# Designs tried in a protein design run: designed miniproteins, single chains, continued (3). Part 19

Each design is a single chain, and the fold is of that chain. pLDDT is the mean over its residues in the fold that is shown.

## One batch from the design tools (miniprotein)

Design m8631
Fold by ESMFold2-Fast:
Structure m8631 (fold): chain A 75 residues (1-75)
Amino acid sequence: MVTLTVTLPNGEVITKEFDSAEEAVKYLLELDKKYSDEIDPRNVIGQVLRLIGEDLDTEGKVSGTFHFELKKKKV
């Protein structure tokens, strides 16, 4: 079980639970697409790569609470 807390560019906080890290990563990628015009994609991609690269075991199993912030890009 993975609990994901995401701070959106407008300051809203979303908390969701996922059965797998793959589902959490997919959700983060969907948020990246949705807010791509408002956020720096490099920051979101970096956090996603960290989750899948460092926190996944060989079976894709991750458990815990992860916090990500979608920062507004400088206009």
Scores: mean pLDDT 61

Design m8632
Fold by ESMFold2-Fast:
Structure m8632 (fold): chain A 64 residues (1-64)
Amino acid sequence: MEVVEIPVPADASDEEIARRVEEYLREVLGAEIVEPAARGSDGRVVGIGRREGRTILVVGVPVA
């Protein structure tokens, strides 16, 4: 399993953060989205993708 952290604006909406996470999965990593990006119990927005049989997690990390 691979975990990738991407910077997201701290003031962005959950929908905007989810969109950025999903765009990174599709456009940068070339992964298939397995689970839609959503806010988890730890307060981070996480999207789950698959590439070449591998699971990839993309986590949106708020930056100032």
Scores: mean pLDDT 80

Design m8633
Fold by ESMFold2-Fast:
Structure m8633 (fold): chain A 84 residues (1-84)
Amino acid sequence: MPPMLGTGESGLRALLQAIVNGDYEAAQTLLGDMLASVGGNVSKVSDSIARIFGVSKDTASELVNAILTGDYEKAKKIAEMMLG
């Protein structure tokens, strides 16, 4: 079976770390796998990020949308803030 990356803490931390490191291909793959695991429901991914990292749902949604639209400068700033 293909490995399924869920919206768990380790997968979400890997996503943020990929963005911070400038590994945007890995970040797109990780986010794509997460979206597939929730049937394409972006809000479920954003809710998991908000819960795990203690940020607002608006901040989590901005991060996910920045990755999806290729706004990597914005995504990196948000990910750096969330990781410390």
Scores: mean pLDDT 79

Design m8634
Fold by ESMFold2-Fast:
Structure m8634 (fold): chain A 117 residues (1-117)
Amino acid sequence: DPEVEQLIARARELVRRLAELEANNAPESEIAAVVNELSRVLGELMRNVKTEEAIEAVAEVTRVLAEFNGFENAEGIAEIVRTLAEVKAGLISQAEAAERLGVSRSTVSRRISLLSS
């Protein structure tokens, strides 16, 4: 899917740009613009995720956004969202994801909807 390939490329570009802006103490407005675009791209990736490369992009963007928001367990949050992306891609069932995450199937479905909106 050319659109998904473009979203993956855009996600990687935005991740690099955010790191550069933070390293250079860029204005908060410029940093916020990149963070908002990363959040938008994450939602679009989640709606269209079908490949392992797209799942990895979702996990990486989630980790970067979690780190930006001050979460010390950013890798753990990324693994949760990776599991949700695997369900959306059809690689695992909602039941398998619910078991892995220790939540109900309805919670898995709700979280996927939230991340895809």
Scores: mean pLDDT 86

Design m8635
Fold by ESMFold2-Fast:
Structure m8635 (fold): chain A 87 residues (1-87)
Amino acid sequence: SSMEEKWEKEAKEEGELMLARAEALAELLKKEKPSIEEVEERYKKLLDLFQDVLDHYKGSKVVEEAYKEAVELIERTVKELKEKAEK
């Protein structure tokens, strides 16, 4: 149906935007090396935004997979930055 096709297209676009936002935050963290408090606040705001998308597109595998990839990217970046700071 046209409504189902529109929903699937919008879900894909929102998933792509999630990943783009995660990549932007990861890049910002690498360049600015903000305080732990600033990292936590920025990450929390991004997670709140991602949760809103998940809630709007409940059951979308594309959105769920994009969310997982986005979170994994940020968590990996934070871990790598912490490991470099300890050396």
Scores: mean pLDDT 81

Design m8636
Fold by ESMFold2-Fast:
Structure m8636 (fold): chain A 62 residues (1-62)
Amino acid sequence: MSSMEEAKQQVIDHMAAGNLEEAAKLIKENKIDTEEFLKWMRETGPESERRAKEVIELAKKM
């Protein structure tokens, strides 16, 4: 698995655990493409899309 896919999975794991700040930090640290990440989470469902938007907005403010 690529390092980018591992980073994306870590973001999802932190989101599921309620660690939104850690998820946001991982997005910034790993330079994750927020548009591609949001599209992927949208395919998972509306709740996943909502959480992804929250994490992305938090990352922008860090």
Scores: mean pLDDT 78

Design m8637
Fold by ESMFold2-Fast:
Structure m8637 (fold): chain A 67 residues (1-67)
Amino acid sequence: MIEINVGTGLSEKQKEELKEIKKKNPNVKFVFKPRYGSVVDTIKEQLKSLGFKDDQFEVKPIGIVGS
């Protein structure tokens, strides 16, 4: 399992690096930890556009909403 901290979205460089890692490690699961729950859907759409399947990643916000 690979954990990745993300701000408000994935940069172009991060997208390319993630595609390469996924290609080399097709069975690895990624956990993306954005700072805000409001960007979870944006990150999921970015990952799907990169060819990630729903079972190959999780997006779990860090819970930084007033706590």
Scores: mean pLDDT 74

Design m8638
Fold by ESMFold2-Fast:
Structure m8638 (fold): chain A 82 residues (1-82)
Amino acid sequence: EEKRRKAIELARKAAELVDKSDVPPEVKQQILDKIVEGIRALNEGDYEKAIEYFKEAADLARQAGLTEVANLLEEAIKLLES
């Protein structure tokens, strides 16, 4: 349960940074949609699906130059995989 809570906290922090970034709105929406889907999967107990969504979000964030966002999502993934 604690790993899930921490992963959600990291994902929410990542979402805040995406919202505050100046990347194009279309790019923000793509990353935020994946983060929201990942959090939803965690709330439903589907860790494998959450990891998949967070990996997709991290890849999109890294491509957009949002390194801190990608790092937060990768930290969440590591918690869920352990």
Scores: mean pLDDT 87

Design m8639
Fold by ESMFold2-Fast:
Structure m8639 (fold): chain A 92 residues (1-92)
Amino acid sequence: SSSELVEKLQKEYEEILAKREPSEEEIELIREMERRMIEAAREAKEKGTTEPVEKALEELKKIYEENKEKNPIVALAAYQGILELEKFIEHM
């Protein structure tokens, strides 16, 4: 389930943060994901269509797949973004 995956990713995230701080590259990638989500949601509301959010969702899914076994910090951020955008689409 999605909640079990979030719990697993959060646990891996906490284990990494016990050993090191997030890198500048990880922080910038997370900020870029957040910017894309905000821009997509704004455009969707302005145009009355889910298309910009669906495109951002595809991009976040790609980031998640590329990072899910390599970088739990980035993977968790991407997966949380996916859940937020899916919820946004459901309420439009």
Scores: mean pLDDT 83

Design m8640
Fold by ESMFold2-Fast:
Structure m8640 (fold): chain A 78 residues (1-78)
Amino acid sequence: MEKKKKELQERANRLSAEAIAAMSQETRQATLDHLKKQAEAGSKGSENALKRYTSLLETGEQEKRAAEQAAAEAARRA
């Protein structure tokens, strides 16, 4: 049980926007829910991981929308 906790916290701490983009939407939500539960239990490490993960999700969504708009602009301009 402790090994799984360590792995999840370590993964969350080192997740990049690229790694999050490779996850399914369902996996992203499950990871978010897990981190919320651990943060509510008073784990400072999980609270910090939750803040980083939420920030990366927001950044990834903005980057995805910008890329879609850039692709549409390039297609329209051609």
Scores: mean pLDDT 68

Design m8641
Fold by ESMFold2-Fast:
Structure m8641 (fold): chain A 80 residues (1-80)
Amino acid sequence: SRLDFMKELFEMIFNKEPAEKIFEKEASFRAEIHGKELSEEERKEAIEKVKEEMELFEKTDKRSLEEYKKELEELAKLLK
């Protein structure tokens, strides 16, 4: 499910997994939903976006991270 995917994705981000590995997780989910593989250019762009998101999480203070996590958990509840 999309909720399980989001949980796994955020666990990978919080565990500071490589951006390439996080991107592959996103790409696998997109392929399941859309049945389309990304081009080399789209892959590079997506990896750069993942790197930017990881940098943002590293620069974000603990309270902002916990607020964001809570918001995602509340959204997950609404979808059940």
Scores: mean pLDDT 64

Design m8642
Fold by ESMFold2-Fast:
Structure m8642 (fold): chain A 56 residues (1-56)
Amino acid sequence: SEEEYNNAYEAGIEIGKNAPKSLLEKMIEDIKESVKEGIISEEQGEGLIKGLKEGV
């Protein structure tokens, strides 16, 4: 849902702001794996990744 994406996007920005840039690729891969395993939704994964990239 749009709400899931928006909430994840805001969380991703906060995480990206505080995370070392060297960890960004691993964090994105971990998020993709979580989506693949059904731990989080595709919308949550997309939001988190977008937020991480913009928060860095």
Scores: mean pLDDT 83

Design m8643
Fold by ESMFold2-Fast:
Structure m8643 (fold): chain A 65 residues (1-65)
Amino acid sequence: GTLYQVTFTKTPGIDTTSGEIYEPGTVLTASSVTVHDDGFVQITRADTGNLVLAGADGVEIKQIA
């Protein structure tokens, strides 16, 4: 399947399943990324399947597979 590398540069990510906060500087691998018109991004972690929410104006997204 498609994989994405997500880097939190300015905006922390919030794991909605675990409650974990991914501070700026964190890098994770995602199986899906959806950018919404309201400036939020939804990220599904490839390892856990957990849904992570972040602001789009603070994340860098790169397709890696």
Scores: mean pLDDT 84

Design m8644
Fold by ESMFold2-Fast:
Structure m8644 (fold): chain A 57 residues (1-57)
Amino acid sequence: SPPAPSPELRRGEELGVRLLTEHHEELQADPSLAERRLRAAGLSDEVIAYVTAALRA
């Protein structure tokens, strides 16, 4: 289930989309790249888990 609607969730989704569009080959080679990039952006573990699950779908 998605986390509650928040500015942080939106920021996580925007970063996730950017990773998928600009770094899709790197994400296929190293799925942990998304988690590391989102964590470096200061996102919460709940948002990171949601976005990384969506990127793997």
Scores: mean pLDDT 76

Design m8645
Fold by ESMFold2-Fast:
Structure m8645 (fold): chain A 103 residues (1-103)
Amino acid sequence: MTLEDIAKKGAEIVREVAKLLNVEEEFEEIIKLLENKDFEGALEKLREKLKERGFSEEEIEKIETDAKYLVEKALERYAAGDYVTAVLISLRGNLAKVIEYLK
């Protein structure tokens, strides 16, 4: 499996999930960055959007390093009907792990 295959599949999964939750347009820029293999740009855009939604740098770092915190925060936002933030949390944590494993 190539980095290119991972990028394409990642972008497809994000698009499908966002479409199912009726928030596809909120993720179009992130999807384009992933399709262009700009993983660092995608991570920075996810950070920017999470900050706009009230997350601190410390909370974003905890989403990347603490799998339990990631799951709990994503589910909390999903249950509140904040699907955009739930998807942003899930993407930021999982994408950071993928990039770490590809180094």
Scores: mean pLDDT 77

Design m8646
Fold by ESMFold2-Fast:
Structure m8646 (fold): chain A 100 residues (1-100)
Amino acid sequence: SPAAEEEIRRLAREILELAVALAREIDSKPNPSERERQEAALALALAAELQAYLRGELSDDQLKTALERFLAQMDAEQLTSPRMLRIRELAERLLALLEG
């Protein structure tokens, strides 16, 4: 529906803004930890996929696959900082909308 499509796009933009802000904050640190570098890399990868989606270059199914891959990598690397957990929460909400 048009309402669901608008909510998907709004949530994608919010996740994108948070992912870019996280990566920028980590890049501004003089000595980021290995964990922080992993968080920044994963956030930037997600941001690139979301930017492609918002430009119409990525389908809903492709975005769903990208979100599933992002969540699996968060778990595999145990990325549990408060900012990563917020991105996870929004990514899980976006994934649910794409599956409905």
Scores: mean pLDDT 90

Design m8647
Fold by ESMFold2-Fast:
Structure m8647 (fold): chain A 59 residues (1-59)
Amino acid sequence: RPLTEEERRVVDEAVDRALAKYSDPQEAIRAALGEVKRRLPDAPVRAFTYAVERVKERF
């Protein structure tokens, strides 16, 4: 299913925090996915793929 506005905001916040903390793309992906899982435990797979896509866009 498409992400809700709230789910998308949480993912964007997680990605921004990960990118501020880590310069390595793999570490940034791990950090962002960890935060998404903690904040949205019942999130669809799309939330995780969206987080990975957002990190990769910055590299």
Scores: mean pLDDT 79

Design m8648
Fold by ESMFold2-Fast:
Structure m8648 (fold): chain A 80 residues (1-80)
Amino acid sequence: PSIETQAAWVLEEYAKANNLEPGSEEMVEYAKTLTVGDLGAMGYHDRANDILEKIKELVESPEKLKEALEKYKKNPVKPS
């Protein structure tokens, strides 16, 4: 999957794990605290730095964040 898709997956899974609404202001603040270690713990070891960089880009733009999350909602990852 693309880095953008993986970034959206990380944000959705992180939001759900912390009982936050995906795309909310609370989730945006939470996403700013994400580290490479957090991504690794979620299974995103490959390209974790690139994914984290993409997450930072998305949270700087509410419009881009919304678009990425909507793409995930339409093509969700099956629950592990």
Scores: mean pLDDT 74

Design m8649
Fold by ESMFold2-Fast:
Structure m8649 (fold): chain A 80 residues (1-80)
Amino acid sequence: MAERDREFGERIAKEIDEAAAKGDQLNMDTYLVMALIHLATAMSAGDYEGARALAEAIIETSKVPELIAMAEGFLARLDA
């Protein structure tokens, strides 16, 4: 389960970074919302391992400060 969430995190981070590099605000916002929905869904389902893997993959892959801050915020809420 966590591996799938990690793969999604890596993919979504790359998509957001590409959109940001192009100045494509609409696609960047769209992918940001998708990442947030996936994180919130995992958290509400009690899938803390999946949520952690997703957030960690985003932090490791992305260079976009807003996305990194969002993922760090979720990690802080996971209670380790």
Scores: mean pLDDT 77

Design m8650
Fold by ESMFold2-Fast:
Structure m8650 (fold): chain A 71 residues (1-71)
Amino acid sequence: DMDNYVRLASDLARQAQQYLDQGDYQQAIRLANQAIDYAQRALDLDPNNVRARSALIASQSILNTAQSRLS
């Protein structure tokens, strides 16, 4: 359900940030992509969900940063 997607997106985004901070860019990318998927699923159910939108933005930022370090 939406609450499970929001929780998973937020938890995965937090983990992705931790890996990014540690310099593990491959793990940061993997977890950020999973967080984006769950955040998008939550937003498909409720486009106005602030927590889902926040998780999406954070995860996209993490993904872009981690990818730039590997490019």
Scores: mean pLDDT 89

Design m8651
Fold by ESMFold2-Fast:
Structure m8651 (fold): chain A 70 residues (1-70)
Amino acid sequence: SALAALAAQLERLAGRPFTVRAGPADTSPVAVGDQLALALARGDGEIVANPEVAATLAAVLANALAHRAE
């Protein structure tokens, strides 16, 4: 699922498991971004996201991490 894909990419970034829970379909991308920034700064956390935002972020992070390898 999109939520699982986002959790997997966040684990790749932080080296620790992340929890991504389903939120309302109209959850603001800004609110998701704020949660993501705080969770990454702490190295762990829980994020609430809708599947559409989760899918978009997972794709962006997967692409960024692939390029960060070199």
Scores: mean pLDDT 71

Design m8652
Fold by ESMFold2-Fast:
Structure m8652 (fold): chain A 84 residues (1-84)
Amino acid sequence: SAEIEELAEQVVDANERLLKLAGDELPISREEAVKEVAEVLSDPEGAKKLAESLEGASKQAKQLGDDELAEELQAVAEQVRKHA
C-alpha cells in the first residue's frame, strides 16, 4: 500500500543518514532497500523487530552527537510500531 511505501522510504532515509554519520553507506541500492523494508513492514512480527532496531539506532545517533537524527529515528520507530 502507499502508506507502507511511504513509511519504508522514511525508514531508509533515517537509516542512511545514521550510516553516513558513522562513516558508512547503504550496502544495496536505495530502491532495493525500500522494497525490503516494505516487505518487513507487511509482517507484524517484522514491523515490531524493525521498530526495536530503530529505537536502538536512535540511541546510537545520540551517542554520535546527532540529537536531531535521534529524535527522527524515534518518531519513525513509533510510526512503525503503530503500523504493526
Scores: mean pLDDT 84

Design m8653
Fold by ESMFold2-Fast:
Structure m8653 (fold): chain A 108 residues (1-108)
Amino acid sequence: EELKKEVKEALKLGLETLRQAISPYLTPEQKAQFDKLLDEFEKKANELIDKSTSPEEFIEGLRKLFDEFRAKAEELLTPEQAINFDFFTRVVLRVLEEKVKELEEKAK
């Protein structure tokens, strides 16, 4: 229970960091659509956290969700915006993977 809560908090922080990093480069229309994509991603990732039976299952599912999220975001972004977005999403995914591993070790 507490482990899942900490992973969800790390996810929320990571997504907010991503939003802050990319938002200055977005039009108002892109911001509205991007916020919806972030909300959908956070919801799906939280459901994945709740349904996952192992850290490995969660990490694999999270990578797939990030791939889907990147594909949808790239449809909304310019090539330059997409490069920055890809970079920051890779950083967020790496931090989340490390946090999940850390929390799993503490649970043993």
Scores: mean pLDDT 78

Design m8654
Fold by ESMFold2-Fast:
Structure m8654 (fold): chain A 79 residues (1-79)
Amino acid sequence: MKEKIEEAVKRLKELTKEIEATDASDLEKLKKLVEEANALVEENRDLVVNSPDEELKKRFFEAAAETQKAIKEKLELAK
């Protein structure tokens, strides 16, 4: 269970880097990255909330927040 959350944190950090590296005009790629990030957060939400590991919970929510921030900033440039 903890391993699944740790893998999710690692993937969220990878997605943040991929989103930041993606050109704002590449809307199709950005859409796929956004969909993957949202699915990953949704799939792991209940596992994270019910986890007794407060440090792991903090790392997950921080990683998710950074991914969402990267998405918002990149999509605001895509006009």
Scores: mean pLDDT 81

Design m8655
Fold by ESMFold2-Fast:
Structure m8655 (fold): chain A 93 residues (1-93)
Amino acid sequence: MMEENEKVVAEAIAELEPEAEEAYKELAGDEEAQRKKVLELTRKAIERVLKNTKDEKLRKLLELRLKYLEALEAGDFEAAEKYREEAEKLWKE
């Protein structure tokens, strides 16, 4: 992967950490609400990076990550696991 795209993704994820920590604090005692909020924030960050990237492999990885998060939100853990495995294979090869 190109270093520039890796940096953009890493920066987007790092920017989510304070928002995720705040959401975790606000929703303390409600694990389901905490999980939903973290997933929502992560999905938005991925969509933001997808809008700005031209790297085909990175774009495909982010699309798979987005589908993984959608499956988790829908409670389809089998589909989520398949998308995670697909992303790992694509990253390696």
Scores: mean pLDDT 69

Design m8656
Fold by ESMFold2-Fast:
Structure m8656 (fold): chain A 83 residues (1-83)
Amino acid sequence: MEEEKKEKEKLLKEAEEDEKLAEKYRKLAEEYRKEAEKLRKLDEELGGKYRKEAIMKEASAGVYEIGAAVSELSAKKLREKAE
């Protein structure tokens, strides 16, 4: 019974860590999306000067959005295993 409790606590701790990582990635993705939108507006005003930088920020946001989704799914599965 004690070993079962320790395994459940370990899974819940790992789930909490993945949830925190997902939250961090979502915040980073939001920041990169905001930067990309700002660069897109500048690109429209200044004739393509910021096009590459906008695309790079959008790509970074996409990577963090995927990372967040994967971490959220991992956390959900870990919590389900702890039950």
Scores: mean pLDDT 83

Design m8657
Fold by ESMFold2-Fast:
Structure m8657 (fold): chain A 69 residues (1-69)
Amino acid sequence: MEEEKKKILEEAKKAVDLLAQRYGITPEERERILKRIEEIIKKHKDVQQAKDAVGEFLDEELRALAERR
């Protein structure tokens, strides 16, 4: 994996941990979300496209969690 893609994954992990803390996501759900993010990064050849796709996915997860409150 390219260094930039690794950085995207690390930033996404921090975002997921923040969501887990704020919205009470279980460890199993956290792992599921992170696996999905890894799949998104792997699917995209371009670093910027991977970053944008991960951002969109996290925004969708955040919106779903926020709408429940």
Scores: mean pLDDT 77

Design m8658
Fold by ESMFold2-Fast:
Structure m8658 (fold): chain A 68 residues (1-68)
Amino acid sequence: MTVMDEKQKEELERAKLIQAALARLAEELGLEVGEAAVAALRPYWPKVTEEDWEEARELLERYFRELE
């Protein structure tokens, strides 16, 4: 049953794209993300879509608002 594995792989790949976008946004905000994490996520940056960027930006803004 490879269909369930494929769905899990797509979810994982989407999560990695969102994480890559988050890492880049965090660097723009002067946050220290950790060089190992950035290096692992850097190859995914060209694959990040505008929707993934919007999602990551919303998640980051929501996180900062929670800290207020």
Scores: mean pLDDT 71

Design m8659
Fold by ESMFold2-Fast:
Structure m8659 (fold): chain A 59 residues (1-59)
Amino acid sequence: SGKPSDFKEMDEMLERAERLIREGRYDAAAIQAATVLATSTPDEEEHIKRAREILDRVA
């Protein structure tokens, strides 16, 4: 679903993932990014892109 609230929640997850990377918590960061990727719709291409970039850095 493409609700504005969904977009905000995914953005927050991506921000948390970036903080977790700074803390060296790559496993937790990967989980956050993977969750965004798994729940994203095509309308959220920017969120998908960011999630993939995070996963690429921690994988």
Scores: mean pLDDT 76

Design m8660
Fold by ESMFold2-Fast:
Structure m8660 (fold): chain A 70 residues (1-70)
Amino acid sequence: SEENKKAIEEYKKELEEYLLSILPEMSPEQQKKASDLLIEWTNDAYENNYSLEEIEKKKEELLKKLDELR
């Protein structure tokens, strides 16, 4: 739906901004892993027919994983 696409784009921007803030604290290997996780989340969100609640939950799970890489 249009609402889901808008939510995905807003969450993607939020995740990208967070990733950029933590990149300087990461090794090149951790940076690649973090980037791969964001790409995987984006593709999963666009390719699947998730509810808004499911998309938000997956975003929160990714933020936790990114934080754990620090």
Scores: mean pLDDT 83

Design m8661
Fold by ESMFold2-Fast:
Structure m8661 (fold): chain A 82 residues (1-82)
Amino acid sequence: SDESRRKQLLELADALEKEYEENGDERAGEAAELLRKAAESGELPETEEADELEKALREILEKLEKEKEPAAKELREELEAK
């Protein structure tokens, strides 16, 4: 559902923002902003910046999945399906 997807995107954005705050990973901060915008619009933006951030996001999602973030696994699978 749209509400479930929005919650997952916001949960991942919060995790990425924490990664930026704790480890200074600027790409995590950018990815968090991208996910917040996606949660509000219901879709990932189709910009060149989004394509580059998607590659960085996949790496960060793999790290979060390793840390047992279930939403990260679901989003990573969705990105890989593109």
Scores: mean pLDDT 68

Design m8662
Fold by ESMFold2-Fast:
Structure m8662 (fold): chain A 74 residues (1-74)
Amino acid sequence: SNLEDVLGAAAGALGGREDETFSEELADELVRRLGGSKLSQEEKVRLAVELAEKYIGGELSVAEILAYLREHVK
């Protein structure tokens, strides 16, 4: 529940910021990659929050987040 809530909140924040460019693919990649990953629950939550925070701060684009997830989370 907590992980799902955090991932949902992160995806919602990303969509709210971009509105027109809300990425269901980004939300699906976050849930699928992190949810299916063998990382600990705490690591999954921290990574999702960190990526969302960097995006909100303008440090990462959606494309960079997707590339990061595909390279680092299996």
Scores: mean pLDDT 62

Design m8663
Fold by ESMFold2-Fast:
Formats: structure tokens, sequence, C-alpha cells
Structure m8663 (fold): chain A 98 residues (1-98)
């Protein structure tokens, strides 16, 4: 389970590095991809936190990733973001590669 979550996080980061997605889109894309692959949101959150720590990114990035994942369960606006056609399309690309 964790290995698949790490692969999702790395693939999303690759998309961001290539300029195919903007900062802030990664967490919703990872959530949709993880849900399609049956990965619990907590496992995916931990994989994102670990990856951002390994990169030496500021705590703010880790907190934002955590809030995006938690918000998707509790905030109607965040849940609507998970249905965005662009987010769904990029999540499908991630699922194909992991």
Amino acid sequence: MMEKAERIVREVFRMEKEGRIVPGEGAPIALVAGEKLGIPREVLRKAMETYYEELGLPLEHIVLARLAILGAERDPAAREALKDPFIVEKAEEVVERV
C-alpha cells in the first residue's frame, strides 16, 4: 500500500516539474488517483509528508498537502475540486503509470 502511495506522489511531482500541473493541483490529483487504486487517504497523506520532508521543502508545503487531503472529506468546495475534469484526467494518467 505505502509503496503505491509513494509512486503516486512521485508521479504527481514529476507532472509539476514538467509544468503540466500547477502547485496546489497535486494533492487533489493524488487523492483521486489513490481512491481509484484503493489507497486510504491517511496512507497517501503520510507518503506526501515524507516526500516533501525528503526534498527539504518548508513545513508550509506539508501542512497545505495535509489540509487539502483532510478538506476533501469535510469541505463541499474541496469535494467539488475532486470532480474537476482536469483533476480527473491527470489522476487517470497517474493511475496508468503506477
Scores: mean pLDDT 71

Design m8664
Fold by ESMFold2-Fast:
Structure m8664 (fold): chain A 76 residues (1-76)
Amino acid sequence: MELTREQRLLVQMTLGVALLAASILSPEEFRRRLQDMVEKNKDLFPEEVLQWLEEVSKLPREEMVEELVRRDQELQ
């Protein structure tokens, strides 16, 4: 679904931080942290975004980073 301007900005900021974390953390630690972040903040994100983040968290690191970059570009 189409996000509001505020929801889109929040998602973009979250993706930026996730991309930085992905460059520093191991794939296993990054996945764990991403899943924890989604669980703690699920009330702040639209259900579509939460489902997408859960799917992305299950991908290998290289594919996960690529998907995060792709979605960040699509939301701009």
Scores: mean pLDDT 70

Design m8665
Fold by ESMFold2-Fast:
Structure m8665 (fold): chain A 62 residues (1-62)
Amino acid sequence: SSLVEEMAKKLGISKETAAKAIAIIDKYLAGEITGEEMREQLLALGLSGEQADELGVLYLTR
């Protein structure tokens, strides 16, 4: 299954929001943004602080 679909199911968010969130985390991993900027951008997508933290942990600990 798609990573986007798995993350969307786990967090109860749309696939579009999950794809955007993953793209933001990828920018952080590439050194393009700071961890603080990553968190701010995830919250701007409408994720709760808990959802943003859970997504980060699930994706970064793969």
Scores: mean pLDDT 79

Design m8666
Fold by ESMFold2-Fast:
Structure m8666 (fold): chain A 80 residues (1-80)
Amino acid sequence: MKLEITTLDGKKVIVEVPEKAKGKEIAEKVAEAIKDHSDLTVEDLLVGLINEGIDPEEEQDAKKIGEAINKIFEKLRSNL
């Protein structure tokens, strides 16, 4: 499955994830894909997912996880 992530600098990055990847694996793949556009760590994304109501150890809905990650970046951009 392909996720479109809008980074802190407003760039769009496409991340390919397995259909049954859990939130933790998706956060790891997103952090790697955006490392040149953001200083956010995997741990930052995991905390952000929990704050958006996503359990990163259980959630496997890649679209829902991708939407939550985009909300994390939107909130961070609003504080810049």
Scores: mean pLDDT 80

